Designed miniproteins, single chains, continued (2). Designs and how they scored, part 30

Each design is a single chain, and the fold is of that chain. pLDDT is the mean over its residues in the fold that is shown.

## One batch from the design tools (miniprotein)

Design m5077
Fold by ESMFold2-Fast:
Structure m5077 (fold): chain A 84 residues (1-84)
Amino acid sequence: MREGAIYSVSAYLQIVAAEVALDLGDRETAIQALRSAVENAKKAAELGDKEGAIKVLRQTAELASGLDPELAAEIRKLVEELEK
C-alpha cells in the first residue's frame, strides 16, 4: 500500500534524525523525533504496512530505552499488539 509505505519511510527518517540529535547531545530533539516516528509508524500500520511499522517501532524502542524508558515500554506494547 503506497500511503502506508510513505509513513514507514517518514518514521525511519525520524529515527535517523533522532540518532543525529543524540550524537549532538540534544536529548529533547531526539525524544521528539522518536515520538514522531511512533506516530508515523501507527499510521503506516493503519494503512496496511504492519511489517514496516513493526520494524520501525522495534528500532525506535531500542533508541528510546536510554532516553525515555516509559516511551520505550509504550512502544514495545504497540509492537506486541501489531504482531497479534
Scores: mean pLDDT 83

Design m5078
Fold by ESMFold2-Fast:
Structure m5078 (fold): chain A 116 residues (1-116)
Amino acid sequence: MDEEITELILKAREAFEAGKYEEAAEYYKKLRELLEKTPELPGRKTLIGQALYEIGEAYFKLGKYEEAAKYYEEAAELLKDSDYATKKAYLKLAEAYEKLGKKEKAEEYRKKAEEL
């Protein structure tokens, strides 16, 4: 199981670094599915949140800002016990909404990030 988690992370990172953003997103989605099927372990929620954030990054690189926003929002909810990680996700959410022309939503998430 640990070997499968490590392999998925490595493959996802390699794909992202190679500019294969759709492939990277698919590896992080498989990682999420694997973690959801494992017994509840300390840090599992954080690992899923990090995977969701990275899926958001991949979709952002592809110009798929609505999909990116969805994953950043889900990541922020799972990472809410970490001010740093939540702030990072909120700032990327704001950037995605700016790209979509949703100025009020972008400002809402920038303000949420500033309050952390």
Scores: mean pLDDT 85

Design m5079
Fold by ESMFold2-Fast:
Structure m5079 (fold): chain A 68 residues (1-68)
Amino acid sequence: MKKVINEILLEVGETLALLRDELSEEELKKIFDEVKELIEKMAKEGKSPEEIREKAKELLKKLLEEAK
C-alpha cells in the first residue's frame, strides 16, 4: 500500500509542477495537501489502490477547476 500511495502522490506532484507558472505556491500546496489527505483517508479505510488512484484524479481535476 505505501508504495502505491507514494506513486500516486508523485504523479500529483508532477502534475502540479507543470502548473507552477499558472498557480501560486500557496494554491499548489493547498491542492497537494487536499489530495494527500484524501489518499491517506482512503488507504486507512482499506480502499483498493485502483479506487484511491481514481478518486485522487477526480479530486485533483475538481480542485484545479476551482483554482481558475
Scores: mean pLDDT 78

Design m5080
Fold by ESMFold2-Fast:
Structure m5080 (fold): chain A 78 residues (1-78)
Amino acid sequence: SKIEELEERIKKDPNDAEAWYELGKVYEEKGELEKAMEYYEKAYEISLKQGKPNEEALENLIKLSVKQLEEAVKKVLS
């Protein structure tokens, strides 16, 4: 599966920022938002240390963080 291929890439090279980013997208599509955010954060951190920030990983992390905040606020107001 795509996940198994990406996990194998990360096992061989834990600094493969693109693999972390792609794994984030896969988990976002599965609705596992907390895992997606963790992987996007990892992708961004690694890419930043490499001097080539993955802006899409940051944008997706912000998007999901805002979504979680909105859902948390809705629960408090319910």
Scores: mean pLDDT 86

Design m5081
Fold by ESMFold2-Fast:
Structure m5081 (fold): chain A 65 residues (1-65)
Amino acid sequence: MKGLYRLTATRDSPKAGPDDLAMRKGEVREAEVLEEVNENTVLVRLVDTGEEYRVPKTFVEMEKL
């Protein structure tokens, strides 16, 4: 699942650790998906900052750009 995606938070996602992306429900981020860590988690790089984070797939809607 590599490529550019629009991530839309479906819920508030608190920052549980330094590598976790904190988002508020309805927040939109554009990111490059670098790796599928497992079936439920992707590693993404934010387009605007270049920062890399782990994102649970269940917490976001993913739209391929």
Scores: mean pLDDT 79

Design m5082
Fold by ESMFold2-Fast:
Structure m5082 (fold): chain A 61 residues (1-61)
Amino acid sequence: AARDAEIASLERNAQVAEETAKKYEDLYKKNPKNQGAKNMAKILRDSAERTRARAEALRAA
């Protein structure tokens, strides 16, 4: 069904954002002066959280 494909796509997008956020978190951990890495990690974590919430809402419907 189209809904199942949409949920799967959202979950993949959230996972990619989480993995990318972790890379930026690791970069900031190695160099605390890299505020860009800190900011990118936060943006990506927030984006992943919103995307997962949307996928969960579609599952619950």
Scores: mean pLDDT 85

Design m5083
Fold by ESMFold2-Fast:
Structure m5083 (fold): chain A 64 residues (1-64)
Amino acid sequence: MSMDDILKKVGDQVTAAVSQSPSPEAAAQAATQVVNQTMKEYDLTFDQQAELSQVAADAVQAGL
């Protein structure tokens, strides 16, 4: 799986979580869980982890 595929998957999952969340705090918690699970599964470098976190943060902000 490419890094672009991983970023798209995380963005889609965070967008879904925001739409289903009753509050911005719940959306942020769900996004954090998606990021942490993805980092654990794909053995990402520090730079890749930073990129993933940025994509997730942008998706939360766009969904609010």
Scores: mean pLDDT 78

Design m5084
Fold by ESMFold2-Fast:
Structure m5084 (fold): chain A 92 residues (1-92)
Amino acid sequence: SVAGKTIFEFLEELKAKLEELGNEELLEKLEEIEENLKNQVDPVKIAQLELELAEKLLETGETELAQKLAQLTLLTNANHLSPDLREQLESI
């Protein structure tokens, strides 16, 4: 989907930014997300990992990146999210 292509492009840009920032923990989390996306693992698990990364981005002050990741996660996984996971992503 267009949303799926956009999330892949965003994750590549985010990876470059996190490498510049030197945040190894967030880089490892992003690489886990990329691997799960490549292997087409459970969409709910991927969305949960993306939420965890967005929350950590907020904690580090990267508010705009966190909000964009959460929004793309909502768009990409709209039909697979639990109500609780959706509410958590919408709160970013």
Scores: mean pLDDT 80

Design m5085
Fold by ESMFold2-Fast:
Parts: structure tokens; sequence; C-alpha cells
Structure m5085 (fold): chain A 82 residues (1-82)
């Protein structure tokens, strides 16, 4: 349903925001390349999840806004996402 897709997109957006924040913290702390890559991949994966959820509910403003939030969080962390 559109409501389920919107909820999935919102959960994915929160995960993207958390992963992006973690990525910035890890880079600032001079963490290992593996830790930085892990946070980046988590953020990218969360953006993809939000995108797919928004595509399943194209008329859902909630899902679309969640996907845009996920992309914005990843972009602020310097990640290139679709």
Amino acid sequence: SAAEAAEEAERAAREAEEAARRLLELRAAGASAAAIAGAALRAIGAVETAKLAAERAPDSERAREAYERAKAAAAEAGLKVE
C-alpha cells in the first residue's frame, strides 16, 4: 500500500541521515578506511531503499519527501546518489 511504502521510505530516510552523520563523524575522527566505507555504503543503500519505496507510491508526498531527505543527507556527507 501507499502507506506502507511511505513508512518504508521514512525509515530509510532516517537510516540515511544516521549513516551520513556517522560518516561525517568517522571522517572527522580519522577512522579506518573500512569504517568510513561501511558508513558510506549504509547511507547509499538507505537512499536506494527510499527511492524504491517512493517509486512504489508515486502519488505519496510522504514517500517523495522522505526520498528527498535521504538524498540531501547523503549529499551533505559528500556522497553522489541518484
Scores: mean pLDDT 89

Design m5086
Fold by ESMFold2-Fast:
Structure m5086 (fold): chain A 61 residues (1-61)
Amino acid sequence: MLSEEQAKEAAERGKELEARVVREILAGGDPAALQAEAQREVERLAKELGASPEEVKSTGG
């Protein structure tokens, strides 16, 4: 499990990423491509925090 500090950072970054993806989809973006990019960002953040992508995803939602 992430530390309280890491969980807070993951949650904030996760919300920003979700808001960005939703806005781009509504603007006519490809949902599949945007979701793939979001997944890559989650994996990058997980590596940065020393956690699994699943931990970041569950904390950031």
Scores: mean pLDDT 72

Design m5087
Fold by ESMFold2-Fast:
Structure m5087 (fold): chain A 67 residues (1-67)
Amino acid sequence: MEEEMIERARELVRRVADPSLSRLEKEQLVALMAMILSIAKLDPSTSEEAIRELERLTEEARRLVEE
């Protein structure tokens, strides 16, 4: 379900934004988000809009790790 995947991705972005997490933990969360995005792209029932939102959220999480 694409809504569930987007909700999970948003939760992961919130976790990456947590200042108490180590850089390694944040990098692991970004890797998990990238895996979710890859799975979503392989599912023909996933809308292009959902894929774009997952890509945006994954990029947002990467920026939070870089900062």
Scores: mean pLDDT 80

Design m5088
Fold by ESMFold2-Fast:
Structure m5088 (fold): chain A 71 residues (1-71)
Amino acid sequence: SKEEAYKKVLELIGEILRAIGELFDLDLEIEEAKKKGDEEKVKELEKKKEELEKKIEELKKELKKAEEKLK
């Protein structure tokens, strides 16, 4: 139904916004690790950032498909 499709769109928007917030927090943690010279921590956090960016891209693709069902 159109109502179910709309709820899915809102759910995906919420997940994307939450993931963007996590990405912002990771960027702050990376900057702090760089200031401390913790190269191993920087590498760990940059890998997490890459994984999170991929997740956001997948969620955006799912959102586009969900929005098409509303048309």
Scores: mean pLDDT 86

Design m5089
Fold by ESMFold2-Fast:
Structure m5089 (fold): chain A 71 residues (1-71)
Amino acid sequence: DVLEIKEASVEELLRLIGELLRLIGEKFDLERELETASGEEKEELEKKIEEIEKKIKELKKKLKELDELLK
């Protein structure tokens, strides 16, 4: 019942948080590489960072929706 639903939702929440932290870490590493990059490498890194930011935004939206359901 309510407890089982809450437990399953908490596991999903933790999984999504883990994915979010991984993406934030990847973005941080790419931003560090961007500081030392030049020319075409810089443009490629900027595009990768933009893609990661989009994924982070989508995950944050899912986390908000799940958080509202758990409240």
Scores: mean pLDDT 79

Design m5090
Fold by ESMFold2-Fast:
Order: sequence, then structure tokens, then C-alpha cells
Structure m5090 (fold): chain A 60 residues (1-60)
Amino acid sequence: MHTITVEMPSEELARRLGAEIAAENPSVKVEVEGNTVTLTSDESVTRLIGLGLRVLGEGL
């Protein structure tokens, strides 16, 4: 299993984007804690980083 953590500017944004990622990627475990989104999967670290960059792009 691989894990990546991405930080959002607000809890609301973290919850919203976490829910969106979970809906689009059912094989990825998504956990939201405060303004932090944690992604866990059997996929490669590179793939998880790609998901994290998507979350960061929405925050820009």
C-alpha cells in the first residue's frame, strides 16, 4: 500500500475534494482530517502524487 497526504487551505475544500476523489477513484481510500486529505491505495506512489496534484490544482 502507498499513502500520500495533501493539505488544503480549508477544511471545507478538503472535505469537498476528498469526496470527489473517492467518487472518481473507488480503489483509493480517502481520509479527510481537518484541512488534510490522505490517499491510500495499492497503486504506485506516482499515481497517488497525480491525484494529490489534482487536489492542489483545485486549490489554486
Scores: mean pLDDT 72

Design m5091
Fold by ESMFold2-Fast:
Structure m5091 (fold): chain A 75 residues (1-75)
Amino acid sequence: MREEIEREISLAMGLMVVGVGKATNDPEGAYEFAKKNADKFAEPAEVFEEIARLAEEFGDEELAKKAREEAEKLK
C-alpha cells in the first residue's frame, strides 16, 4: 500500500500543478514549478506535455515549445 499511495500522490501532484496553472492563468509558473519538482512526479514527461497544451491555450507558443522539449528529455 505504501508504494501505491506514494504513486497516486505523485500522479495527483502533477495534475494539481497543471490545474493550478490553468486556474491562475499562469502556465509559465506551472512550467517553472514542474521543472524544479520533476523528480516528485510519477510521470514528469506527461506533466510537461499538459503544460505545453496549457501554454498553447493561452497563446504562449514559446513556452509550449520549451515544455515539449523538457518532456522529450524525460523520455
Scores: mean pLDDT 80

Design m5092
Fold by ESMFold2-Fast:
Structure m5092 (fold): chain A 64 residues (1-64)
Amino acid sequence: DLEKELEELAEKVSEKAREYLRKALEARRKAEEARAAGDERAALEHDAEASLYMMAATVEILAE
């Protein structure tokens, strides 16, 4: 249900905002994989990437 609502919201945002959200999610997944592998530095770097993409998505959404 919640996942369905998030998918519908993603369809309503701009293509650019959606792309930033997608990249943020990919970076978060890579951070979790690095953390599971014990590579904390790589995990922190991917978390930082995810945060930057989330900020870009938020700015894009607010600009609409």
Scores: mean pLDDT 77

Design m5094
Fold by ESMFold2-Fast:
Structure m5094 (fold): chain A 76 residues (1-76)
Amino acid sequence: MVEEAERLLREAVRHTEEAAASTDEAEKERHLQLALEAAARVGELYAEALAAGDEETVARIEELAREADARIAEIL
């Protein structure tokens, strides 16, 4: 779960970077959509960990999400 969340957050950051670097509106929209989809899947993993009472996994996903959010804020 944590490894999958980390991979998805890396994908979200990468797509945000690609969107920011693109000058084509359609390409920007595609990358932003992919970033949002990756973030939504992380949200599902987070909800699953919460429902399972897996506090260690929850804490790890929150830490990874904070790092990704900070990086995205720097890009935008």
Scores: mean pLDDT 84

Design m5095
Fold by ESMFold2-Fast:
Structure m5095 (fold): chain A 70 residues (1-70)
Amino acid sequence: HMDEELIKKAREYVRKGIQAMAEGNYDKALEYFRKGRELASQADPSNPEVQALLKQIETMIRLAERLKAR
Protein backbone atom coordinates (compact mmCIF):
# COMPACT_ATOMS: atom_id res chain seq x y z
CA HIS A 1 0.00 0.00 0.00
CA MET A 2 1.02 3.72 -0.37
CA ASP A 3 2.14 4.06 3.26
CA GLU A 4 4.53 1.11 2.87
CA GLU A 5 6.13 2.84 -0.15
CA LEU A 6 6.45 6.15 1.73
CA ILE A 7 8.00 4.43 4.78
CA LYS A 8 10.39 2.45 2.53
CA LYS A 9 11.56 5.58 0.67
CA ALA A 10 11.87 7.58 3.92
CA ARG A 11 14.01 4.78 5.44
CA GLU A 12 16.22 4.83 2.32
CA TYR A 13 16.81 8.57 2.78
CA VAL A 14 17.58 8.00 6.49
CA ARG A 15 20.17 5.38 5.48
CA LYS A 16 21.76 7.85 3.01
CA GLY A 17 21.74 10.56 5.71
CA ILE A 18 23.46 8.26 8.21
CA GLN A 19 26.12 7.46 5.58
CA ALA A 20 26.65 11.22 5.00
CA MET A 21 26.99 11.68 8.79
CA ALA A 22 29.67 8.95 8.89
CA GLU A 23 31.54 10.83 6.11
CA GLY A 24 31.34 14.13 8.08
CA ASN A 25 29.12 15.71 5.42
CA TYR A 26 26.48 17.18 7.72
CA ASP A 27 24.92 19.45 5.06
CA LYS A 28 24.27 16.42 2.83
CA ALA A 29 22.97 14.44 5.83
CA LEU A 30 20.48 17.24 6.65
CA GLU A 31 19.25 17.26 3.01
CA TYR A 32 18.61 13.49 3.15
CA PHE A 33 16.96 13.57 6.60
CA ARG A 34 14.66 16.44 5.53
CA LYS A 35 13.60 14.48 2.42
CA GLY A 36 12.92 11.43 4.59
CA ARG A 37 10.83 13.57 6.95
CA GLU A 38 8.78 14.97 4.03
CA LEU A 39 7.98 11.44 2.81
CA ALA A 40 7.22 10.03 6.29
CA SER A 41 4.95 13.05 7.02
CA GLN A 42 2.77 12.05 4.04
CA ALA A 43 2.07 8.65 5.66
CA ASP A 44 -0.61 7.93 8.31
CA PRO A 45 0.44 9.80 11.50
CA SER A 46 -1.44 7.25 13.68
CA ASN A 47 0.83 4.44 12.41
CA PRO A 48 3.38 3.54 15.17
CA GLU A 49 6.07 2.82 12.52
CA VAL A 50 5.56 6.33 11.08
CA GLN A 51 5.69 7.88 14.57
CA ALA A 52 8.93 6.00 15.42
CA LEU A 53 10.51 6.91 12.05
CA LEU A 54 9.65 10.62 12.41
CA LYS A 55 11.07 10.62 15.97
CA GLN A 56 14.29 9.00 14.69
CA ILE A 57 14.59 11.52 11.82
CA GLU A 58 14.04 14.51 14.16
CA THR A 59 16.75 13.17 16.52
CA MET A 60 19.19 12.72 13.60
CA ILE A 61 18.45 16.24 12.27
CA ARG A 62 19.19 17.76 15.69
CA LEU A 63 22.40 15.74 15.97
CA ALA A 64 23.58 16.78 12.47
CA GLU A 65 22.81 20.47 13.21
CA ARG A 66 24.82 20.31 16.47
CA LEU A 67 27.80 18.61 14.78
CA LYS A 68 27.71 21.11 11.87
CA ALA A 69 27.85 24.04 14.36
CA ARG A 70 31.26 22.81 15.63
Scores: mean pLDDT 87

Design m5096
Fold by ESMFold2-Fast:
Structure m5096 (fold): chain A 78 residues (1-78)
Amino acid sequence: SAAFEELLAFYAELQKQLGKFMEAVDAGDVDLARQQLEALEAWARAKIAATTDPAVRARLERDLQEAVEYLQQLIEEA
């Protein structure tokens, strides 16, 4: 379905953005890691807002909230 294809495309792009974030964390570049997290969150929120399926939207909103909290913790521990 179109909703499922949108979900797969979202997670593929999310993994790519997470890769850039993790490169910054691994380098110990806290400022770059924060910038990458802000960019990732802004991109993800725009994609979630464009999602037409309310069940997919609710799932993505929960996943994003948990992911942002975890990624913020990784920056603090870097």
Scores: mean pLDDT 82

Design m5097
Fold by ESMFold2-Fast:
Structure m5097 (fold): chain A 113 residues (1-113)
Amino acid sequence: MEKAREALEKGRKALENGDLEKAIQYFEEAVKLAPGTELAGRAYLLLGVAYHRMGDLEKAFEAFEKAYEVFKKALGPDHPLTLAALRLMAQVAKELGDTEKAKKYEEEIRKAS
């Protein structure tokens, strides 16, 4: 867990500095060190942000979906972090042109509120 927290923090600093490839490496390390935890969910969420900034929308969506599944299992479907991941999935689905998938996620968010 301690090494996972260090990897997450290093990734966050790399992301803030615009070092997207380093950020991705550190977030992937954090996930490997603490799989299935809230920390892994946060790492997946930031991994999605890094991929989105790189313009890799498909990888951004996959990372946000993994964050959603981890947060849903660890914190429940209505938790603010779970809903934040779902909102990011809806946004990227819309950017990918999958408007029906985006509407489905937006409806799930409304029902959870």
Scores: mean pLDDT 88

Design m5098
Fold by ESMFold2-Fast:
Structure m5098 (fold): chain A 84 residues (1-84)
Amino acid sequence: MDKVTGTGPGGSAVGEGEGAEAAAKAARKAAELSGATGDVGAGATGPGGSASGMGTGPEGAGEAARKAAEKAGGGTAAAASPIP
């Protein structure tokens, strides 16, 4: 987890509006760490409406996050989509 591919500096890059792929990878990692089930950290609140909240692991959460990132505005979506 201390390995950075686009998480630290990439966090700013994804905030610019591009880097959906980088956002997705960061989101997948966040999903693994946050829920291990894919309920949070994926931004599944956007496109699928928390579809991953009930039956998808971190891998599925990452995939959902990538889609959320694309949909949310072109790659600024979803390391963590907190719903509290």
Scores: mean pLDDT 42

Design m5099
Fold by ESMFold2-Fast:
Structure m5099 (fold): chain A 68 residues (1-68)
Amino acid sequence: MEEAIEQLKKDVEELKKNADEYSAEELEEAARRAEGLAEKAEAAGKEELAKAYREAAKVLRELAEEKK
């Protein structure tokens, strides 16, 4: 679980560095996927992983809004 959270944090940082390469729609789609994964993680009792996915989704949405 910790490894998955660490990888997710790295993926989010990489997305932030390359945010200009993505459209607002792609970032919004990624945020929706992260939210879906958070719901699944929470249903599985993986609360820390669910929190990490929600934090990732928030960052992705903020990046998408900056594109407008």
Scores: mean pLDDT 78

Design m5100
Fold by ESMFold2-Fast:
Structure m5100 (fold): chain A 67 residues (1-67)
Amino acid sequence: MSEREIILKGVGLAILGIGYELDGKYEEAAKAYREAAELYSTIDDEESKRMAELLRKKAEEAEKKAE
């Protein structure tokens, strides 16, 4: 998978996570954010590392809301 493909898939998963949050599905949102973060973490640049960190934070926040 190319960097472009990884970014596109990561963006898709991040958008899916946002959609799940808007629907109150925090468990599914957390899973989508974690998968997106994992994809961005495979890219060796600062922007992708920052995105992975942000998405991991979003996953943790979504997990806390899943009660």
Scores: mean pLDDT 82

Design m5101
Fold by ESMFold2-Fast:
Structure m5101 (fold): chain A 55 residues (1-55)
Amino acid sequence: SEAQQLEAQGTEAFKQGDYQKAIEYYQQALALDPDNEAAKENLEQAKKALEEQQK
């Protein structure tokens, strides 16, 4: 599905250390599939990683 493709793109961005881009992809995935628990968890982790990177 499109949501799964966006989630995969978010995970790839996260692996590259691009946490802002990962957040964008995970948010788009959740807009299409709001019940995706994996995407919710990944979004939370990406936000925490971005917060740590900014400190």
Scores: mean pLDDT 84

Design m5102
Fold by ESMFold2-Fast:
Structure m5102 (fold): chain A 67 residues (1-67)
Amino acid sequence: MLSEEEREELRRKLEELEKEAIKAHIAGDLKGLAEQLKRIAEIYEQLGEHEKAERLRERAEELLKEA
């Protein structure tokens, strides 16, 4: 399992990526939003939230089809 220190680092990274995803969404940047969602999914995967990670990857792929 991840250490508490590693978990905190991943949570900080997650907050930064979520902020970037919101900015991309407001800008209408579907490609940028998809990229951020993939990165967020990778962090959720590392945190053991596999179902949430998979849903985010699916959403990112849908956005790329629209871009």
Scores: mean pLDDT 83

Design m5103
Fold by ESMFold2-Fast:
Structure m5103 (fold): chain A 60 residues (1-60)
Amino acid sequence: MKLKITFENGKSVVVDASRAVLLVAKRDLGLSDEEIERLLTTGEPVEVMAGDRRIVIEKL
């Protein structure tokens, strides 16, 4: 699947990701199991903190 990651400064990147990639990255991205499931099943945008940066992850 494709994910769009939008940073607080307005920059965005599109990445190819799988459920496995998200499950591995969840600790580093501060994602909960519920947020991963919501992102994958509903496509609802998820807002997380990556270090000191706020990011928004959207399913395309």
Scores: mean pLDDT 71

Design m5104
Fold by ESMFold2-Fast:
Structure m5104 (fold): chain A 109 residues (1-109)
Amino acid sequence: DLIEENFRKLEFTEEEKKAIREFVETLLANPDLSPEEIFQLLGDLMDKLELGATELLVGIYQELLRNESKENTLALMKRIYDAFKSILPDDSPLVKFVEAKLKEVEASL
């Protein structure tokens, strides 16, 4: 998959990786966060890092694959998917991207 190869070659700075890890830890520490609250946290992180939504989602997915179990990765990706679906239309490219990554994680269980 050419898209997946490009995804895996995207490099993040140590500062960006740290901020993304802190976001993941926040989700893990707060299982009761609503989809709208998760969407707001994603927006805040995009503004802080000056990253687009696609770039941030790639960074989050790379962090999950690197440092989390498949079960935690699936659970967190599903929460992010629900967050995007709560705000964006179902045909949004971002919703489709997260849906595709969620299905890839599910298939690897």
Scores: mean pLDDT 77

Design m5105
Fold by ESMFold2-Fast:
Structure m5105 (fold): chain A 80 residues (1-80)
Amino acid sequence: MQERLEAALAGLDALLATARRRGDEALAAQVEAARAALETEGLLPVGPLSQPLGDPDAPLVLDWRWATWAEAQEETAALA
């Protein structure tokens, strides 16, 4: 349970850091909003928990759907 939230937060933090390094302020704002929703409303972005941030030419995309914690768990379990 906590591991999935920590993975999502770590992924968002890594994406935020990379967006800031590239000067993508719009993406940085989107990631900050996503992080706030996780912490305040119990909503989770459902999608990739990590991105290949080691590739400087890779496009940065926040391709996530909003879901409750329970919904995110059900969706992830269905993918397993």
Scores: mean pLDDT 57

Design m5106
Fold by ESMFold2-Fast:
Structure m5106 (fold): chain A 84 residues (1-84)
Amino acid sequence: SPLEKLREHIERVRHLPEERRLLVTEMFAAVLIVEEKLSEEEIEELLRLAREHLPQVDPEGVLRLAEFLKENPELLAALKAALE
């Protein structure tokens, strides 16, 4: 599920400095929204989970990034490849 993918990501990046964890988690959430074609309800649950672990996550920022990536599929592919 998208929520399990986000939990795995958060655990994987736990060793990174907070600013880097925040950035890569917001990027990962935006990629999940687009790739998995999440519903409004699924997006709400995903962002709630992200903020539970990283309170500084900006839901509006993630949604704006997701919209940008929907319009730029080459950038979506590049960002997806860059995320670990």
Scores: mean pLDDT 86

Design m5107
Fold by ESMFold2-Fast:
Structure m5107 (fold): chain A 64 residues (1-64)
Amino acid sequence: MVREFSEEEFEAVAGAIAQYLRARHPEMPEERIEELARALAELMATTPDSELEAALRAFLAANL
């Protein structure tokens, strides 16, 4: 699949996810938060809408 996000849009989405993770999982190391945020942003950019919810649930179950 091809990402339709600009580089700035991708970084903005990853940044928003990272802020959410810091607020909800303050015990998580910053490096891990950034890694998970970028991986989630990548999933959102590359996964079809019909599969996105299932992919996000699987990712969260495996990593959170």
Scores: mean pLDDT 73

Design m5108
Fold by ESMFold2-Fast:
Structure m5108 (fold): chain A 66 residues (1-66)
Amino acid sequence: MKFLLKSSLSEEEKEKLIEELKSIPGVKVTQLSENEFLLEDSRPVEKTIGLVLRLMGIEGIEVSFL
């Protein structure tokens, strides 16, 4: 599953979040711009849904499905 992540977090919060996401096996993160990232998740769909819901709960994070 692929989705776009847009961040308005501080640099420190952004770096921590991206490092956390990169540490998840089966998740690939590609930086598209300063504040936009493409996430590719090869895990079972229920794991991806759980991740998306957590991300949508963070103030300053927007998620768009591709």
Scores: mean pLDDT 82

Design m5109
Fold by ESMFold2-Fast:
Structure m5109 (fold): chain A 72 residues (1-72)
Amino acid sequence: ARAEAERAYREGAEAFAAGDYEAAIRHFEKALELDPEFYRAWVALGLAYLAAGDVARAREAFARAKELNPSM
């Protein structure tokens, strides 16, 4: 599960770097289905939504990341 979540996250990051934000979102969502507490994947999902122009979903993803921040 964790290794699969890390792989999905990595694939999402590669898609994001290539400018394929729709593919990046799909891969980050898959990472979060495998590990819902994957803080970095929530941050990455928010950034991918911002790049795709979906500000509302980006804000929701960042709020979830904030809940999972160990400093809170």
Scores: mean pLDDT 83

Design m5110
Fold by ESMFold2-Fast:
Structure m5110 (fold): chain A 58 residues (1-58)
Amino acid sequence: STFDRLMAQHAIEELERLAKETGDEELRKKAEEARRLLQQGNYQEALELAIEGSRKAK
């Protein structure tokens, strides 16, 4: 759905910002993987991966 896609996009953007601010390459790779899942239409996995990455960065 458009809502699931939007939620995943927002979570990925947050993880991308976090990765850029910290310079953490592992976070950058997770953001890239989540973005790939989003592009493939796998919104739930993309969202879950992005949220997990952001949680571990705190």
Scores: mean pLDDT 84

Design m5111
Fold by ESMFold2-Fast:
Structure m5111 (fold): chain A 73 residues (1-73)
Amino acid sequence: MEEQLPEELLEELRRIQEEYEPALRELEAAGDREGAEALLREMYERTIELLERTNTPVALEVAELLREQLAKA
């Protein structure tokens, strides 16, 4: 079963999503698919960095999954 991430980490992850969401919507509205893809990649990289800083087993596992997803893309 998926373990719950620490509340502080979940809050920081939500802040990252909220920070990128307006910019993503603007790029999507403009039809800038390459810009949206680049911004999503930046969001993922920031998320991975945050998870690795937290240094909990669950956070490190999630970071590894995100790294693998980026490598396959």
Scores: mean pLDDT 76

Design m5112
Fold by ESMFold2-Fast:
Structure m5112 (fold): chain A 89 residues (1-89)
Amino acid sequence: MKKRIVLEYKENGKVVARGTLVINEDGTATIGGITVRPEFEDKGLGRELVRKLVEEAKKAGATKITASVPPDDERLRELLKEAGAEIVE
């Protein structure tokens, strides 16, 4: 069953970080659309968002978790790999 989950973090009613998780019908999960406002990048908010997205994928029974991120975002790529996701170019 295909399922889409969107996680958002808000500060004073404004979205400061967002990520999308898609659980595919083949039992894989895809993480994408990750955005963190520049002023929050060094605050651990990206790490918390990645952790939550991976936990939701595992909770949904995903056998493989993949993630799509900008090629120049090495920090986000490292966070996703540490959390158990495979980076897709």
Scores: mean pLDDT 76

Design m5113
Fold by ESMFold2-Fast:
Structure m5113 (fold): chain A 79 residues (1-79)
Amino acid sequence: SKIEEIKKKIEELKEEIKKLEKKLEELREKLKTASKEEVFSLIGEILRVIGDIIDKELEIKKLEKELKELEKKKEEEKK
């Protein structure tokens, strides 16, 4: 069902965020030992990863809202 697909997508996005948070930590560690030339590249990659996390969190919020509306509609159809 669409409800099950949305639930699965939310779980997948949460797991992807965890992986991105781990990557962000690894990039922060690299930044501590980076040369001047590497610093700007690493900052750019850090900002991109942060952007990806924000985008996924916004997608989860949208999907959770859609899920709540679909579950409400399904309960109304049973009554």
Scores: mean pLDDT 83

